Designed miniproteins, single chains. Designs and how they scored, part 17

Each design is a single chain, and the fold is of that chain. pLDDT is the mean over its residues in the fold that is shown.

## One batch from the design tools (miniprotein)

Design m605
Fold by ESMFold2-Fast:
Structure m605 (fold): chain A 102 residues (1-102)
Amino acid sequence: SPLEEIRALLERMRDASPEGVYGYALQILSELYAHRELAPEVRRLIEEQLARETDPVRRRVLEVLIEGARKLEETDPADEKAIRKIIGETAMKLHELLEEAL
C-alpha cells in the first residue's frame, strides 16, 4: 500500500546519509504524485517523523515535504498542471538542500 511504502521510506530516512535522505524524499514525492488524494495522511506521517527528528538536514527535508503535501491538500487532484508544479517546486527545494549538505 502507498502509506506502508511511505512509512518504510521515512523509517529508512532516519539513518540515511544526505544523498540517501534525498533519494528517499524523492520516492515519497513520487508516491504523493501518484496518490495525491492521500496527501493529508502522508503529511501527518511526516509531521510525526519530524517531531522525533534531531538531525538538522533531515528536519529541513521533512519540512519541505510537509509544505509540498500541504499544498497538494489545497489543490484540486484533477488539476494536473497545478499538481505537477507543486511536485516540481518541492523536488527543486529538496535538491537545493542536498547541495547545501554536501
Scores: mean pLDDT 87

Design m606
Fold by ESMFold2-Fast:
Structure m606 (fold): chain A 73 residues (1-73)
Amino acid sequence: SEIEKEKEKLLAELPSLSLEEAAEKLIELEKRAEEEFKKTGKKEDMEILIEVGSLATLLQMKLWVEKHEEEKK
């Protein structure tokens, strides 16, 4: 599917992105994956949504920690 190709492309780019850029791109991809799953109902699209959503959550948590360390200074 197109969403799977977008996921693979983003995962390949992740090591070259900042934490903020990676989190933003993953949030966008999660929204697209959710819309695709809502349209198709396919298990494959659900698995992509879970993978992207989990990674987006982890990166958002990392970004939240970094932001709060700056706010305490």
Scores: mean pLDDT 78

Design m607
Fold by ESMFold2-Fast:
Structure m607 (fold): chain A 70 residues (1-70)
Amino acid sequence: RDAEIERLLRQLEELLQQAREAWDQGNREEAIRHLEQAIELVRQLQALRPDDPRWSEALARGEALLEKLR
């Protein structure tokens, strides 16, 4: 499971980077899509570590950000 968490964290970082780059380039829809994918990975991380409050907090913040960008 630790190897799975490390893989998900790497994918999350890549998606967040892609979302920022898309937003900076004015590609709002692509930024939103990458952010939606990142939020889904945070949900998976929260399911793997439900006792870790970092992931539930990250999920809430990500969903709030997504709502503002829509």
Scores: mean pLDDT 80

Design m608
Fold by ESMFold2-Fast:
Structure m608 (fold): chain A 92 residues (1-92)
Amino acid sequence: GTALLNELIDLLKSLKENGASISASKDGTTVNITISGLNTNQAIAVALQFIGLELQGLSVSVSLSGTTLNITISGLTEAEADELLATIQSLQ
């Protein structure tokens, strides 16, 4: 496991506390995360935080569609992908 996945989860928890909507789905060993309910400035700031995680070595890609962030986490094991999905779904 990587400490960077825990940093990702902490970011998602913080976003949920600030009123963002978070959903996730799994495709094999890839987890796709959608974050919505952000304004333009929040979406840009959050995208930069995820780019920071990529630069630290997390296999993450980020795309912005309007004010919705689409995040793809790759290079996981099946067990890691299942655990990440379950954790994100528990955030409601």
Scores: mean pLDDT 81

Design m609
Fold by ESMFold2-Fast:
Structure m609 (fold): chain A 95 residues (1-95)
Amino acid sequence: VTEEVRKKAFEAARHVGEARRLAPQDVDEAIKHVDEARKYALEVAKDPEGKPLARNIAGEMRRAADEFAALSPEQRKVAEHFRKAADEIEKALES
């Protein structure tokens, strides 16, 4: 795995963490962080050596989606964005 791919994976993970932290306080900002994490994870998924990292990020996003869907109606929007992001990353990994 190249330094560039590792840095993009770190950015994806950072944005997932920010989305999780912000979701109870600011749903719109949390969603923006989910979208940023998705973009970085998709770039990581393009690299054959990055695929295991992208798969781990997608798994983390899917777990977040399940957790947030159970918390409140307001956080279901964040959960939906996490789920869509995970699905998109996993689909990219199949190609």
Scores: mean pLDDT 86

Design m610
Fold by ESMFold2-Fast:
Structure m610 (fold): chain A 92 residues (1-92)
Amino acid sequence: SALDEVDTLLSFARGLLERLRAGELLSDAEVEALRALAERTAARLSPEQAARLRALIAEIEAAVRAGDRAAAEAALEALIGLLEEIRAELEA
């Protein structure tokens, strides 16, 4: 279900954010897994929600590639906020 996909992506994104805040680096494999989960979630969402989700994933990928930890943390926080918003809409 759309809720199950959102909950899975939310849990994964929260884990990545906690690791960044702990001073750990994100691997390319973790970023690829995030993108794969996001595309699976996007397939269950409206075109507008899917576009917002994909834009945030692109920001996270760009920040990680640049080694910009602060930008990666900010983008992950924005992703978590978007997913919480979408989750609330799906439960309404």
Scores: mean pLDDT 88

Design m611
Fold by ESMFold2-Fast:
Structure m611 (fold): chain A 65 residues (1-65)
Amino acid sequence: MLVDGSEEQKKAALENIKKAEEAAEKGDERKAVLYISAASILASSLDDESYEELKPEIKKVAEKA
């Protein structure tokens, strides 16, 4: 299964969401957008279920950017 490979991608997506949130809180819109984009790309490479789990978190940081 792709589960072992996708776990690293899911972890990377969560890390980028965290960095985007931090950048958005600092008012660094440029960095926040870059990290949100990276998280979205990583999340979209996962299965639909994992993507749907990450989508609301990505949306929350996008609202702050």
Scores: mean pLDDT 75

Design m612
Fold by ESMFold2-Fast:
Structure m612 (fold): chain A 73 residues (1-73)
Amino acid sequence: SLEEVKEKLEEARKRAEEAEKRVKELEEQLAKETDAKRKEELQKELLEAEIELGVALIEYGVYKSILDKLLNK
């Protein structure tokens, strides 16, 4: 339903915002880190957060497209 699409769009938006915040925090931590092993750990966490952000943005785009078709097209 239209309501379910709107709900999923809002969920994807929130997930993207949280993932974006995590990416920013990890990038800041990585920039300040001097220990090689900790840098490797942070790089792995950053990659995971970037994947999560990518997935959330794809979901947002898909649901936004569906919503546009239902409302405007």
Scores: mean pLDDT 86

Design m613
Fold by ESMFold2-Fast:
Structure m613 (fold): chain A 69 residues (1-69)
Amino acid sequence: SELEKLRELIEEGKNIDEVLEKLKELIDKEPEEVEELAEELLLKGYKEALPILFEIGVRRLEEAVKKVT
């Protein structure tokens, strides 16, 4: 799968710019998996993953507020 290939690239530390672009593309389709991969990127020192996590976090907060209120 596309996400499996991205995970391999992250683990190898290769093509990180391409990985970041693909993760942004997949936020709407696979938000949970994108979040896990973006967290792994941050833990490895790729701060460029932070905007992806912010986007996912905002969407989850919006859904939580809508559900509770």
Scores: mean pLDDT 79

Design m614
Fold by ESMFold2-Fast:
Structure m614 (fold): chain A 82 residues (1-82)
Amino acid sequence: MKLSKEVFEAEVLEALADMYLGLADVAIKNGDVETAKEMYEKAIKLYEEALKLYRENPDAPESFIKRVEKGLEEAKKKLEEL
């Protein structure tokens, strides 16, 4: 299957979102709620951009879309709990 440039870009954005989600968890452990909030907001924005790119591309596997949707839901839920 010929992967588009957009699918690759979405994968990079998803990986960055996962990283920010992890950084937010570290900030919470350190009692830095403000940094955690900023990191969760960054993760949400990156997941939303990745999801948009995956949905706009017919080469994107359904499993990739579901994976990003799960990450986005987790980030939003954790931000709301702060």
Scores: mean pLDDT 84

Design m615
Fold by ESMFold2-Fast:
Structure m615 (fold): chain A 65 residues (1-65)
Amino acid sequence: MRYDEILEKLKAELDKNKETISQLSKSERLQFVRKMLAPYRPELTEEEYRRVALEILKYVDEIQK
């Protein structure tokens, strides 16, 4: 799967779970993101994984607001 496709899928999953995410602490949000990224880890390079993780954490922070 391409980087852009993975990123869009992850954002869509976050949007579906926004109510749950808004109730989580910072530590719990990090755990949630790690669990969500785990299935895609083998499909991404180390650099792409870091970029996706940063974008997703940024997106989660926007949902929290």
Scores: mean pLDDT 76

Design m616
Fold by ESMFold2-Fast:
Parts: C-alpha cells; structure tokens; sequence
Structure m616 (fold): chain A 60 residues (1-60)
C-alpha cells in the first residue's frame, strides 16, 4: 500500500545523510533527483520498497 508521510520522510532523510559527503554540484543534482522521485512516488502511491528501489537507482 502507499507509504505514510513519516515513512517517506524517514527514507528521504536516510538517503540525504548518505550523500552529505558529495561535492556541492553532485549533492544538488542528486537532491533534485530525490525530490522529483519523492513527488512521483507520492502521486503514484508507491510503497516504501518502491521508493527505496528508485533512490538506490539514483545512487548507482
């Protein structure tokens, strides 16, 4: 089923902390991709697992 706001925020924060060591240009580029992915996941009603998979694709 669709994730809660708390679940979405928790997953997002975990991925943000993983990229904190990136340089500012890479950090900003990845942050934009994360935000767009979160918005798309919210619209689509994605599960926590689906959002996590999408984020892993961004960081690959």
Amino acid sequence: GPMTDDQRNTVMQQYISQIETYDSDDYMSIMIQIIDTVIDSHINGDSVGTLTSRFNSILS
Scores: mean pLDDT 77

Design m617
Fold by ESMFold2-Fast:
Structure m617 (fold): chain A 75 residues (1-75)
Amino acid sequence: SKRKEAMELLRKGGVLYLEGKYDEAIKYFEKAIELDPDFATAYRMLADAYEKKGETEKAKEYRQKANEIAGVPEG
């Protein structure tokens, strides 16, 4: 399933993130989102990776997207 493939990509990106390879981790998290656009955890991991790179504006955007998907009420 697309979700299982996205989860495997998230896992691979997570390992790279723990190794400090943030650019490589971001590529895996982006692929996970491409396969599963409702994957809030992948957006959160993207935000964390951009934060580690000092890209605060991108980190904020992805955190907001993660919160939106994870259940911020539609206004």
Scores: mean pLDDT 83

Design m618
Fold by ESMFold2-Fast:
Structure m618 (fold): chain A 94 residues (1-94)
Amino acid sequence: SEAEKLLEEGKKLFKEGKLEEAIEKYEEAIKILEEKYGPIEDMKEVSEEAYELYLEALENLGEVLIKQGKFEEGLEYHVLAGVEALRAAVEEVF
């Protein structure tokens, strides 16, 4: 998918230290997933693959923003992804 390709490109740019370019790729991946599948709640029901890509993009965007010094913005994305992962883990136990 286009979103998966953008996520892979973003990861490569992040590894190369190209933080601004990595942010652009992650933001574009998030936008494409939201436009195609709707908000996170709808996305989980429509496509598990899109949902997992979305969470990964949020986590990576948060990490790169924190590394760039944008702590407030980056922490919001990182916490959102972490809270969703914890929710899924709790649901699996029951």
Scores: mean pLDDT 78

Design m619
Fold by ESMFold2-Fast:
Structure m619 (fold): chain A 107 residues (1-107)
Amino acid sequence: SEKLEQLQAELERLSELLRAEITRWTKHAPQEVRDKILAIVDELSAILSDPNGTVEEVEAAFDKLIKALMTTPGFTEAEKLTLAIHAHSMGKEAKDLLAQIQALKAA
């Protein structure tokens, strides 16, 4: 349906935005830390593109991402809090979109 295609496009756009933002936020982190965080983003993108992906898997992946960001060297506590808030916001949007997609597929 047209609505399903729209929601899938919104989810893909959110995934692209997340990768771009994380790349910017981690620009000055050591390469090994950036690689680890971007690998978590890639895992999350795989879950979001999986037709069998669950809201619980998305939540777990965002929790993993937030923990990784909170332990990234070179950030202040205020910067870490800001990054965690942004990641939580994107995680909520991703879960809401995925739930709507799954509801439409089940109907």
Scores: mean pLDDT 79

Design m620
Fold by ESMFold2-Fast:
Structure m620 (fold): chain A 64 residues (1-64)
Amino acid sequence: FEEELVEEIKKKIEEEEKKLEAADLDEEEKKELERKAAIEITAEALRKIGEEIDRELEERRRRE
């Protein structure tokens, strides 16, 4: 689970970095967009962690 989540986060970060690199932006604008992208990626990761926790809790309840 954690390994898959880490790989997904890495891919999203790489994708956003490529977008910013391709864009002809000021350093300040690039920094702002990088910060925004990091926040969005983190929020998505937290959502997936919550879903996995819920799944594990349900499975444990069923088995125990």
Scores: mean pLDDT 72

Design m621
Fold by ESMFold2-Fast:
Structure m621 (fold): chain A 57 residues (1-57)
Amino acid sequence: SQEHWDLLLEALNHHGDGTWDDVVREAVKRIQRELGLPDDGVPDRETLAALEEISSS
């Protein structure tokens, strides 16, 4: 889970604008919206679980 999060964030950083904070917030918001969670950009446990599931598929 933590490894998947780190790998996903690293990949997103390479595709983003070079600002890690902006890339992370945008990715988290997208995942939160897909889960039906508030898209506040804060990676809670539900968001991390979704990232793990996406990374595994």
Scores: mean pLDDT 61

Design m622
Fold by ESMFold2-Fast:
Structure m622 (fold): chain A 55 residues (1-55)
Amino acid sequence: SSKEEELKKKIQKVVEEMKEKIDEAIGKNNASSEEIQEIAEEALEKIKKLEEEAK
């Protein structure tokens, strides 16, 4: 597969994992918007790292 195709699949996996973590946090903890934002920020940092590694 091309590096771009591999990158897209890895990003999709990170997005799915982020959605699962947010859903769990809401369901179990009545999570604050700050906690949800932290989960989203971690996912964004992982995506940035994947983009840099793909070059």
Scores: mean pLDDT 78

Design m623
Fold by ESMFold2-Fast:
Structure m623 (fold): chain A 81 residues (1-81)
Amino acid sequence: MADEAAKRATEAVKRFGLEDIAPEVAEMVRRIVEAKKTDPSKAASLATALVIYLVGKGLEQGKPDAAVEAARAVLDIVDEL
């Protein structure tokens, strides 16, 4: 379910020290999972936006490597669905 994927994604971003953005990541993951059911191109665009958002926030917080790891973990969660 989209909510389970969102929860797993928030746990991943928390592990990499990005807990403050967990609610936004949860919402984006839910949108990606729902889009995957009907529009793969929309899902891909949303996933790209999520990666840009995560990397941008990691750069703002001085944690670019953690942001890249979090983005990979979140994409793996979405790809399992």
Scores: mean pLDDT 81

Design m624
Fold by ESMFold2-Fast:
Structure m624 (fold): chain A 81 residues (1-81)
Amino acid sequence: MTLEELKAEFRRILDEVVSDPELRAELYRHLDEIAAKTDDPLEVLRDFTGRAVDLLMAAGRLEEAQRFILRASELLDKVEA
């Protein structure tokens, strides 16, 4: 999986999981920031998953955080393959 494919898959997950459009836009921004610092898809996956979960939890979006973790775990299998 390329970095651009990983970013596209994360945006799809965020669109499906995160109902608040402002929080979703903030998460898109964090994804772009993290992806700008490294070309390693595994590092982006790890760092963004942690950041997104922390932000969702801080916003009281506990169910959305849990759904995001499950989707990110599926994505990890594709990056490692």
Scores: mean pLDDT 85

Design m625
Fold by ESMFold2-Fast:
Structure m625 (fold): chain A 67 residues (1-67)
Amino acid sequence: IPVIGTGTVSDETKTEVAKILKEKFGVKEVILAGTRDSRVYPQGPNVILETKAALEAEGINVVKILV
């Protein structure tokens, strides 16, 4: 199962990456890696949720979130 980092990328980039994973590589399931600790990265929880939403909108299942 691919592990994908939830870095600071634009919403457009998140959508394009999701499309590439689905269309080019046939990826159906991913593990997200990011920071949930808002003391370390205040936007981390939001970036994780936004990345998950973009992947799921393209039909990719987020099976785990690593923190």
Scores: mean pLDDT 69

Design m626
Fold by ESMFold2-Fast:
Structure m626 (fold): chain A 59 residues (1-59)
Amino acid sequence: LSEEQLEKLKEKILEIAKELGIEAKVEIVGDNIRVSLRNASSEQLQQFLEKASEAVKEI
């Protein structure tokens, strides 16, 4: 992934977390994205993963 694609993906992941009410820390580490979720229920985590998977496909 290019630097521009990583920044775009980071932005989308943060938006998804905000929509679901999850506190998320998103870091770009080299050519990868690291996501840390705080205080997420199992249902919230499942919804997050589903939406994040969709966002990755668009980038």
Scores: mean pLDDT 77

Design m627
Fold by ESMFold2-Fast:
Structure m627 (fold): chain A 68 residues (1-68)
Amino acid sequence: SVEEQLRAAEAFLESVPGFRVERRPDGSIVARTDIPVERLIGTALRLIGDFPGLKVSVRGGEIILSPR
């Protein structure tokens, strides 16, 4: 389910050193870091491949996950 994908993605992001992960009341996930955007893109591509039910967005130092 999308909720299971969100929980798995949250656990994955929490396991990556340097990320701060927040789950919002709407069910979206925001992960923040000071890692340069180029490294964030690599993480976002992994999330897109592993969690096809989720929308993945990258803005500055943030990765944002929401249901499609």
Scores: mean pLDDT 77

Design m628
Fold by ESMFold2-Fast:
Structure m628 (fold): chain A 71 residues (1-71)
Amino acid sequence: SKEYELTMKAIEEVGKKNPEAAEEIKRVIEERPDAEKMTVNEAIGEIRKAATTDEKAEAGSEIIEKIKKKV
């Protein structure tokens, strides 16, 4: 749950610059059956999979960087 909260916080921060890409990445993570038990490494994997456009790839990279800085 703490790692999930950390991931959601990082998405929220990046969403201030790119709300559309951040919201889509957030949705992908929340769609997992065990999202609240997700580890940081699992979240990073899902964020990378969600990076299907240049804008999502940039947003995803910023989210991953913020997660790594806080861990």
Scores: mean pLDDT 79

Design m629
Fold by ESMFold2-Fast:
Structure m629 (fold): chain A 70 residues (1-70)
Amino acid sequence: SAEEKIEEIKKKKEETIKAIEEKIEELREQAKKEKDPKEKERLEMLILLLEAVKESEEFIAERMIEKIKA
């Protein structure tokens, strides 16, 4: 059913977002300990990229749900 499909999308989105958030936390801890300015900047850029991926995953899931409800 459409409702079951929506629930699956929500669950998979939550699992994916959680994995991304865990990776962001890991990179933030690495950045805090990093003494090389260039490497620290690289880690901070990776964090920004992962935050963008997280936003993208949320947006895609929302759009898919809207399309199913239409």
Scores: mean pLDDT 87

Design m630
Fold by ESMFold2-Fast:
Structure m630 (fold): chain A 66 residues (1-66)
Amino acid sequence: MDKEEGEKYFELGEEYEKKGELEKAIEYYEKALEIYKKLKDEEGVKKVLEKLIELGVKELKEVVLK
């Protein structure tokens, strides 16, 4: 059940990312990350962190280049 919830939130994050709704994508990725951390799923945590870092780096780039 918990692993399925993690996958569900990760998929929702990917859906919103594809739609360009980065704020919602980040919220769902954060929910997935919380679930994977609770499960001690290192691969799940790594997968979500990679997505959050990619999105965070893009936001930092926008702020720095302004």
Scores: mean pLDDT 75

Design m631
Fold by ESMFold2-Fast:
Structure m631 (fold): chain A 62 residues (1-62)
Amino acid sequence: LGAQLDAERDALVKEGMAKAKAASFEESTKISQEVGDKVKALNAERTALEAELQRLQDELAS
């Protein structure tokens, strides 16, 4: 679990960086902020899924 979120995060960073290097400084800053916000959201979802999986494993072991 979470592999799809990790792949999506990596793709966003790669695309953002490629786009940013051809843009003006101002546009590069905006792209960086947007990518950062999306990466944060994906990381939060991945953490929540890992916590839920751990909880289910604990219940099954009990």
Scores: mean pLDDT 76

Design m632
Fold by ESMFold2-Fast:
Structure m632 (fold): chain A 68 residues (1-68)
Amino acid sequence: MKYTIVNGVPVVLTFDEEVYKALEAAGAEVLYENDDYKILRHRGVLYIFGKDEESLEKGLKIAEELLK
């Protein structure tokens, strides 16, 4: 799990599917989803779930565009 900040918003990057499932169960908002990565917002934090490092990098680029 990695942490970063994009335009003042905390961003969590993870490969952990259990974190993704816990966020969905908690009612997190799905901002973007495809077969490689998912971007969720919960309580002012962005979470990027990816299947691999390349997927996380792609998700982070989309998150940067969403936070413009």
Scores: mean pLDDT 82

Design m633
Fold by ESMFold2-Fast:
Structure m633 (fold): chain A 114 residues (1-114)
Amino acid sequence: MLDPEQLLELADQALEAGLYMLAARLRSAVLLLEAGAPEELVRRFLRNPLEDVLDELLERVPRETLRRIAELYIELAKKAEEDGLLPTAKQLYRDAGLIYEGLGEHEKAREAFA
């Protein structure tokens, strides 16, 4: 069973260690669980590239939850960029852009991909 409290503790540890992508994924998993997403979908989200699960997330998860996840990815991308972790920042911006594009927020997606 995925425990939201344990996931948040792991996310905070990942963030302190500069593991921004892991922190983003773990915090996003908590948001998905709180929104009532099935554990099997959350596990696939954690294990697979975003592109492999995004269509199902868009179908099964509230749009507001996905928007919050995209905002979190942008926040952590900026922190990774400030720390000089440019490949990590680029990947976080890309994943945020894919979520915004799926939500039909094309202007925010374009800004994230820039």
Scores: mean pLDDT 88

Design m634
Fold by ESMFold2-Fast:
Structure m634 (fold): chain A 113 residues (1-113)
Amino acid sequence: SAEDILENLKRVAEAALKIFDKITDVEKKIQLALGLVRTFVGALAEVRDDPEAVEEIRKLFIDFLKKLMSKLTPEEKQKLINAIIDYLREQAARHPELKEELDKIINELKKLS
């Protein structure tokens, strides 16, 4: 269900933020973050016909990204933002049905840079 997806995303995001604090290598930080971004995009695709679930997952995704960005140096932050935007643009091109929601996330990420 959408509720189960949302609860699972919350747990996975929290666990990843704890792991992220222990990583020193910027490339490993980017790979972990992209793995989570991929999980969130998959969840958006799964609930795409439920506008309320889409909005709640988007809010959770933006909250996760803000928390993650707060743990980074300015250089790491810019590198990670660029990697996530590139990935989301690629996903929007391959999955036009997700484009509107992914574009909203990209716009929020641009505000964080």
Scores: mean pLDDT 85

Design m635
Fold by ESMFold2-Fast:
Parts: structure tokens; C-alpha cells; sequence
Structure m635 (fold): chain A 68 residues (1-68)
């Protein structure tokens, strides 16, 4: 279904973000995973609405990784 496709895309993007963060620190990776879990489970934010946030965080982490 469409919802399953959205969840799959979100999970793929989240894993990319977590992997990138883990190259900076384990703590950063945990913070990102916890924040995403909270937004989905506690706030009930849709996967579509979370995708732009994940992309923005990924771009910022790529900049930080390039400096280190």
C-alpha cells in the first residue's frame, strides 16, 4: 500500500542518517534515532511530513562529517 511504501522510504532515509551520525559519534546516532522514534510514536507525525526533516538533518551532518 502507499503507507507501506512511505514507511519503507522513511526507514531507508533514517538508517542513512543514523549511519552518517555514527561516523561522528555513537551519542549523535542515538540522539537522532530517539528523536525520530518520539516524533512517530508520541507526536504521531506522518512519514511524509518527517522526510523533509530527515533530509535537512542529513545535509547538516554531511557538512559536519566533511570537516572531521
Amino acid sequence: SMEQDEEKVFNEKLEELVELASKISKEKAEEIREEAEKLVKEEGVSYIDLLPLIEAKKAKLEEELAKK
Scores: mean pLDDT 75

Design m636
Fold by ESMFold2-Fast:
Parts: C-alpha cells; sequence; structure tokens
Structure m636 (fold): chain A 92 residues (1-92)
C-alpha cells in the first residue's frame, strides 16, 4: 500500500543523505588514496541499497508513472554522487 511506498521513499532519502555525507568526507580527504578507497566502498554499498529500495518502489507502483520516475531519479542521483567520489580517487 501507500504506507509501504512512503516508508521506502523515507529510507532512500536517509541513504541518499548518508551518501552526500560520504562525498563531503571524500572532498576533505582528496589527497588520501587509502581513505578515498574506504569511502568509495561505503558509497558503493549505499548505492546498492538505494537501487534495491527503488526497485521495490517501482514494483509496488506499476501504474504510477510519477512514482516510477521519482524512483529512477533517486537512483541516477545516487550514481552521480558515487561517480564524483570515483573521480576524486582517480585524481588522488
Amino acid sequence: GAARVEELEAEVDKLLEELKKLLEEAKKHKDDKEKLKEILKKAEELVEKIEKLAKEIIELTPDDREAILRAIALVLRAIGLLLEIELLLKKA
């Protein structure tokens, strides 16, 4: 039901905020390759969790195009943050 979708969206939002915090930590440690590798691993785990929750939202809302597009947008945002961390590691 709607309550489950709201719960999943709230959990995705919390994970996305944690991912944003990891990016800010990565920026503070831009010259520390070992620290950036640790941050990247944590970021990859958060992205996998976001993807799983977003897929569940899509499966629960097959007739709600707006909900599906919001879930896809959240996944793309998570991937974008992960890419920024990867680029910091490559420049370290």
Scores: mean pLDDT 89

Design m637
Fold by ESMFold2-Fast:
Structure m637 (fold): chain A 68 residues (1-68)
Amino acid sequence: SAKEAFEEGLKLFEEGRYAEAAGQFGEAINLDPNFAEAWRKLGEALEKLGLTEAAAGAFAKARELDPS
């Protein structure tokens, strides 16, 4: 499920495995494209990888889905 992929991404992120975390957050988004928190966490993982422009896009999508 999207939640399971998201939770696995959080574990990988905590371990510093940012590329693998981004993959799991991407899977969560693939299963639920409106999962704002997964978009935000994808942005954080992409920032850790130095992918600043890609991260900005993910954060923009998260804000669009959950502006509050």
Scores: mean pLDDT 86

Design m638
Fold by ESMFold2-Fast:
Structure m638 (fold): chain A 55 residues (1-55)
Amino acid sequence: SPLDAEIARVEAEMRRTFDRLKAAQEAGAPPEEIARLRDELSRLWDRYRALVRQR
């Protein structure tokens, strides 16, 4: 379904963002970059929850 496709896309984006966050933390990236990645992951999580609730 279109909904399942959107959920899968958001899950994939969350995985990539989490990987980027971990890489940034390991590399000692600036606090602003780490905060941005955390905010992005939080927004993706909110979208994921909203999509799952539509089932």
Scores: mean pLDDT 88

Design m639
Fold by ESMFold2-Fast:
Structure m639 (fold): chain A 71 residues (1-71)
Amino acid sequence: SMEEEIQKKIEQLKKELDSVRKEAQALTDRLNAEIAADPERAKEVVDAHLPEFRELQKKIDELKKKINELK
């Protein structure tokens, strides 16, 4: 049924969302390790990776939007 197809799509999108969230967490963990190794470079390290964080957040927002549209 259409309802079953929608539920399958929602589950797939949720799995994709979880994957992107794991990527964001892995990036955060890596940056925290880099900052811990050289705290004087904390701002430079964060600033260098802001575009990557923005891209991940954009992916998260788009996936959330798609899930909300399907419910």
Scores: mean pLDDT 86

Design m640
Fold by ESMFold2-Fast:
Structure m640 (fold): chain A 80 residues (1-80)
Amino acid sequence: SPEEAARAATLALMELIALSAEIFVQKKKGVVNKEEIERSLKFAEDALARAEAVGSPEETAWLREQFEKVKKEIEELLKK
């Protein structure tokens, strides 16, 4: 349904924002909590998967692209 798709997309965006904020804060403080980042990453991934399951590919493509960018940033952060 359009309402279900809209809610799922909103939750995916909110989780992605939360994940990005967590990375930003940890980078600025110089303290990396890997377990916390991994939990937030999983929430964002699960929310995105739900949005993709109920939404159109065209509407969720941007969210997927943003998620992959954040995931790459996390991989680079965890190397340091």
Scores: mean pLDDT 84

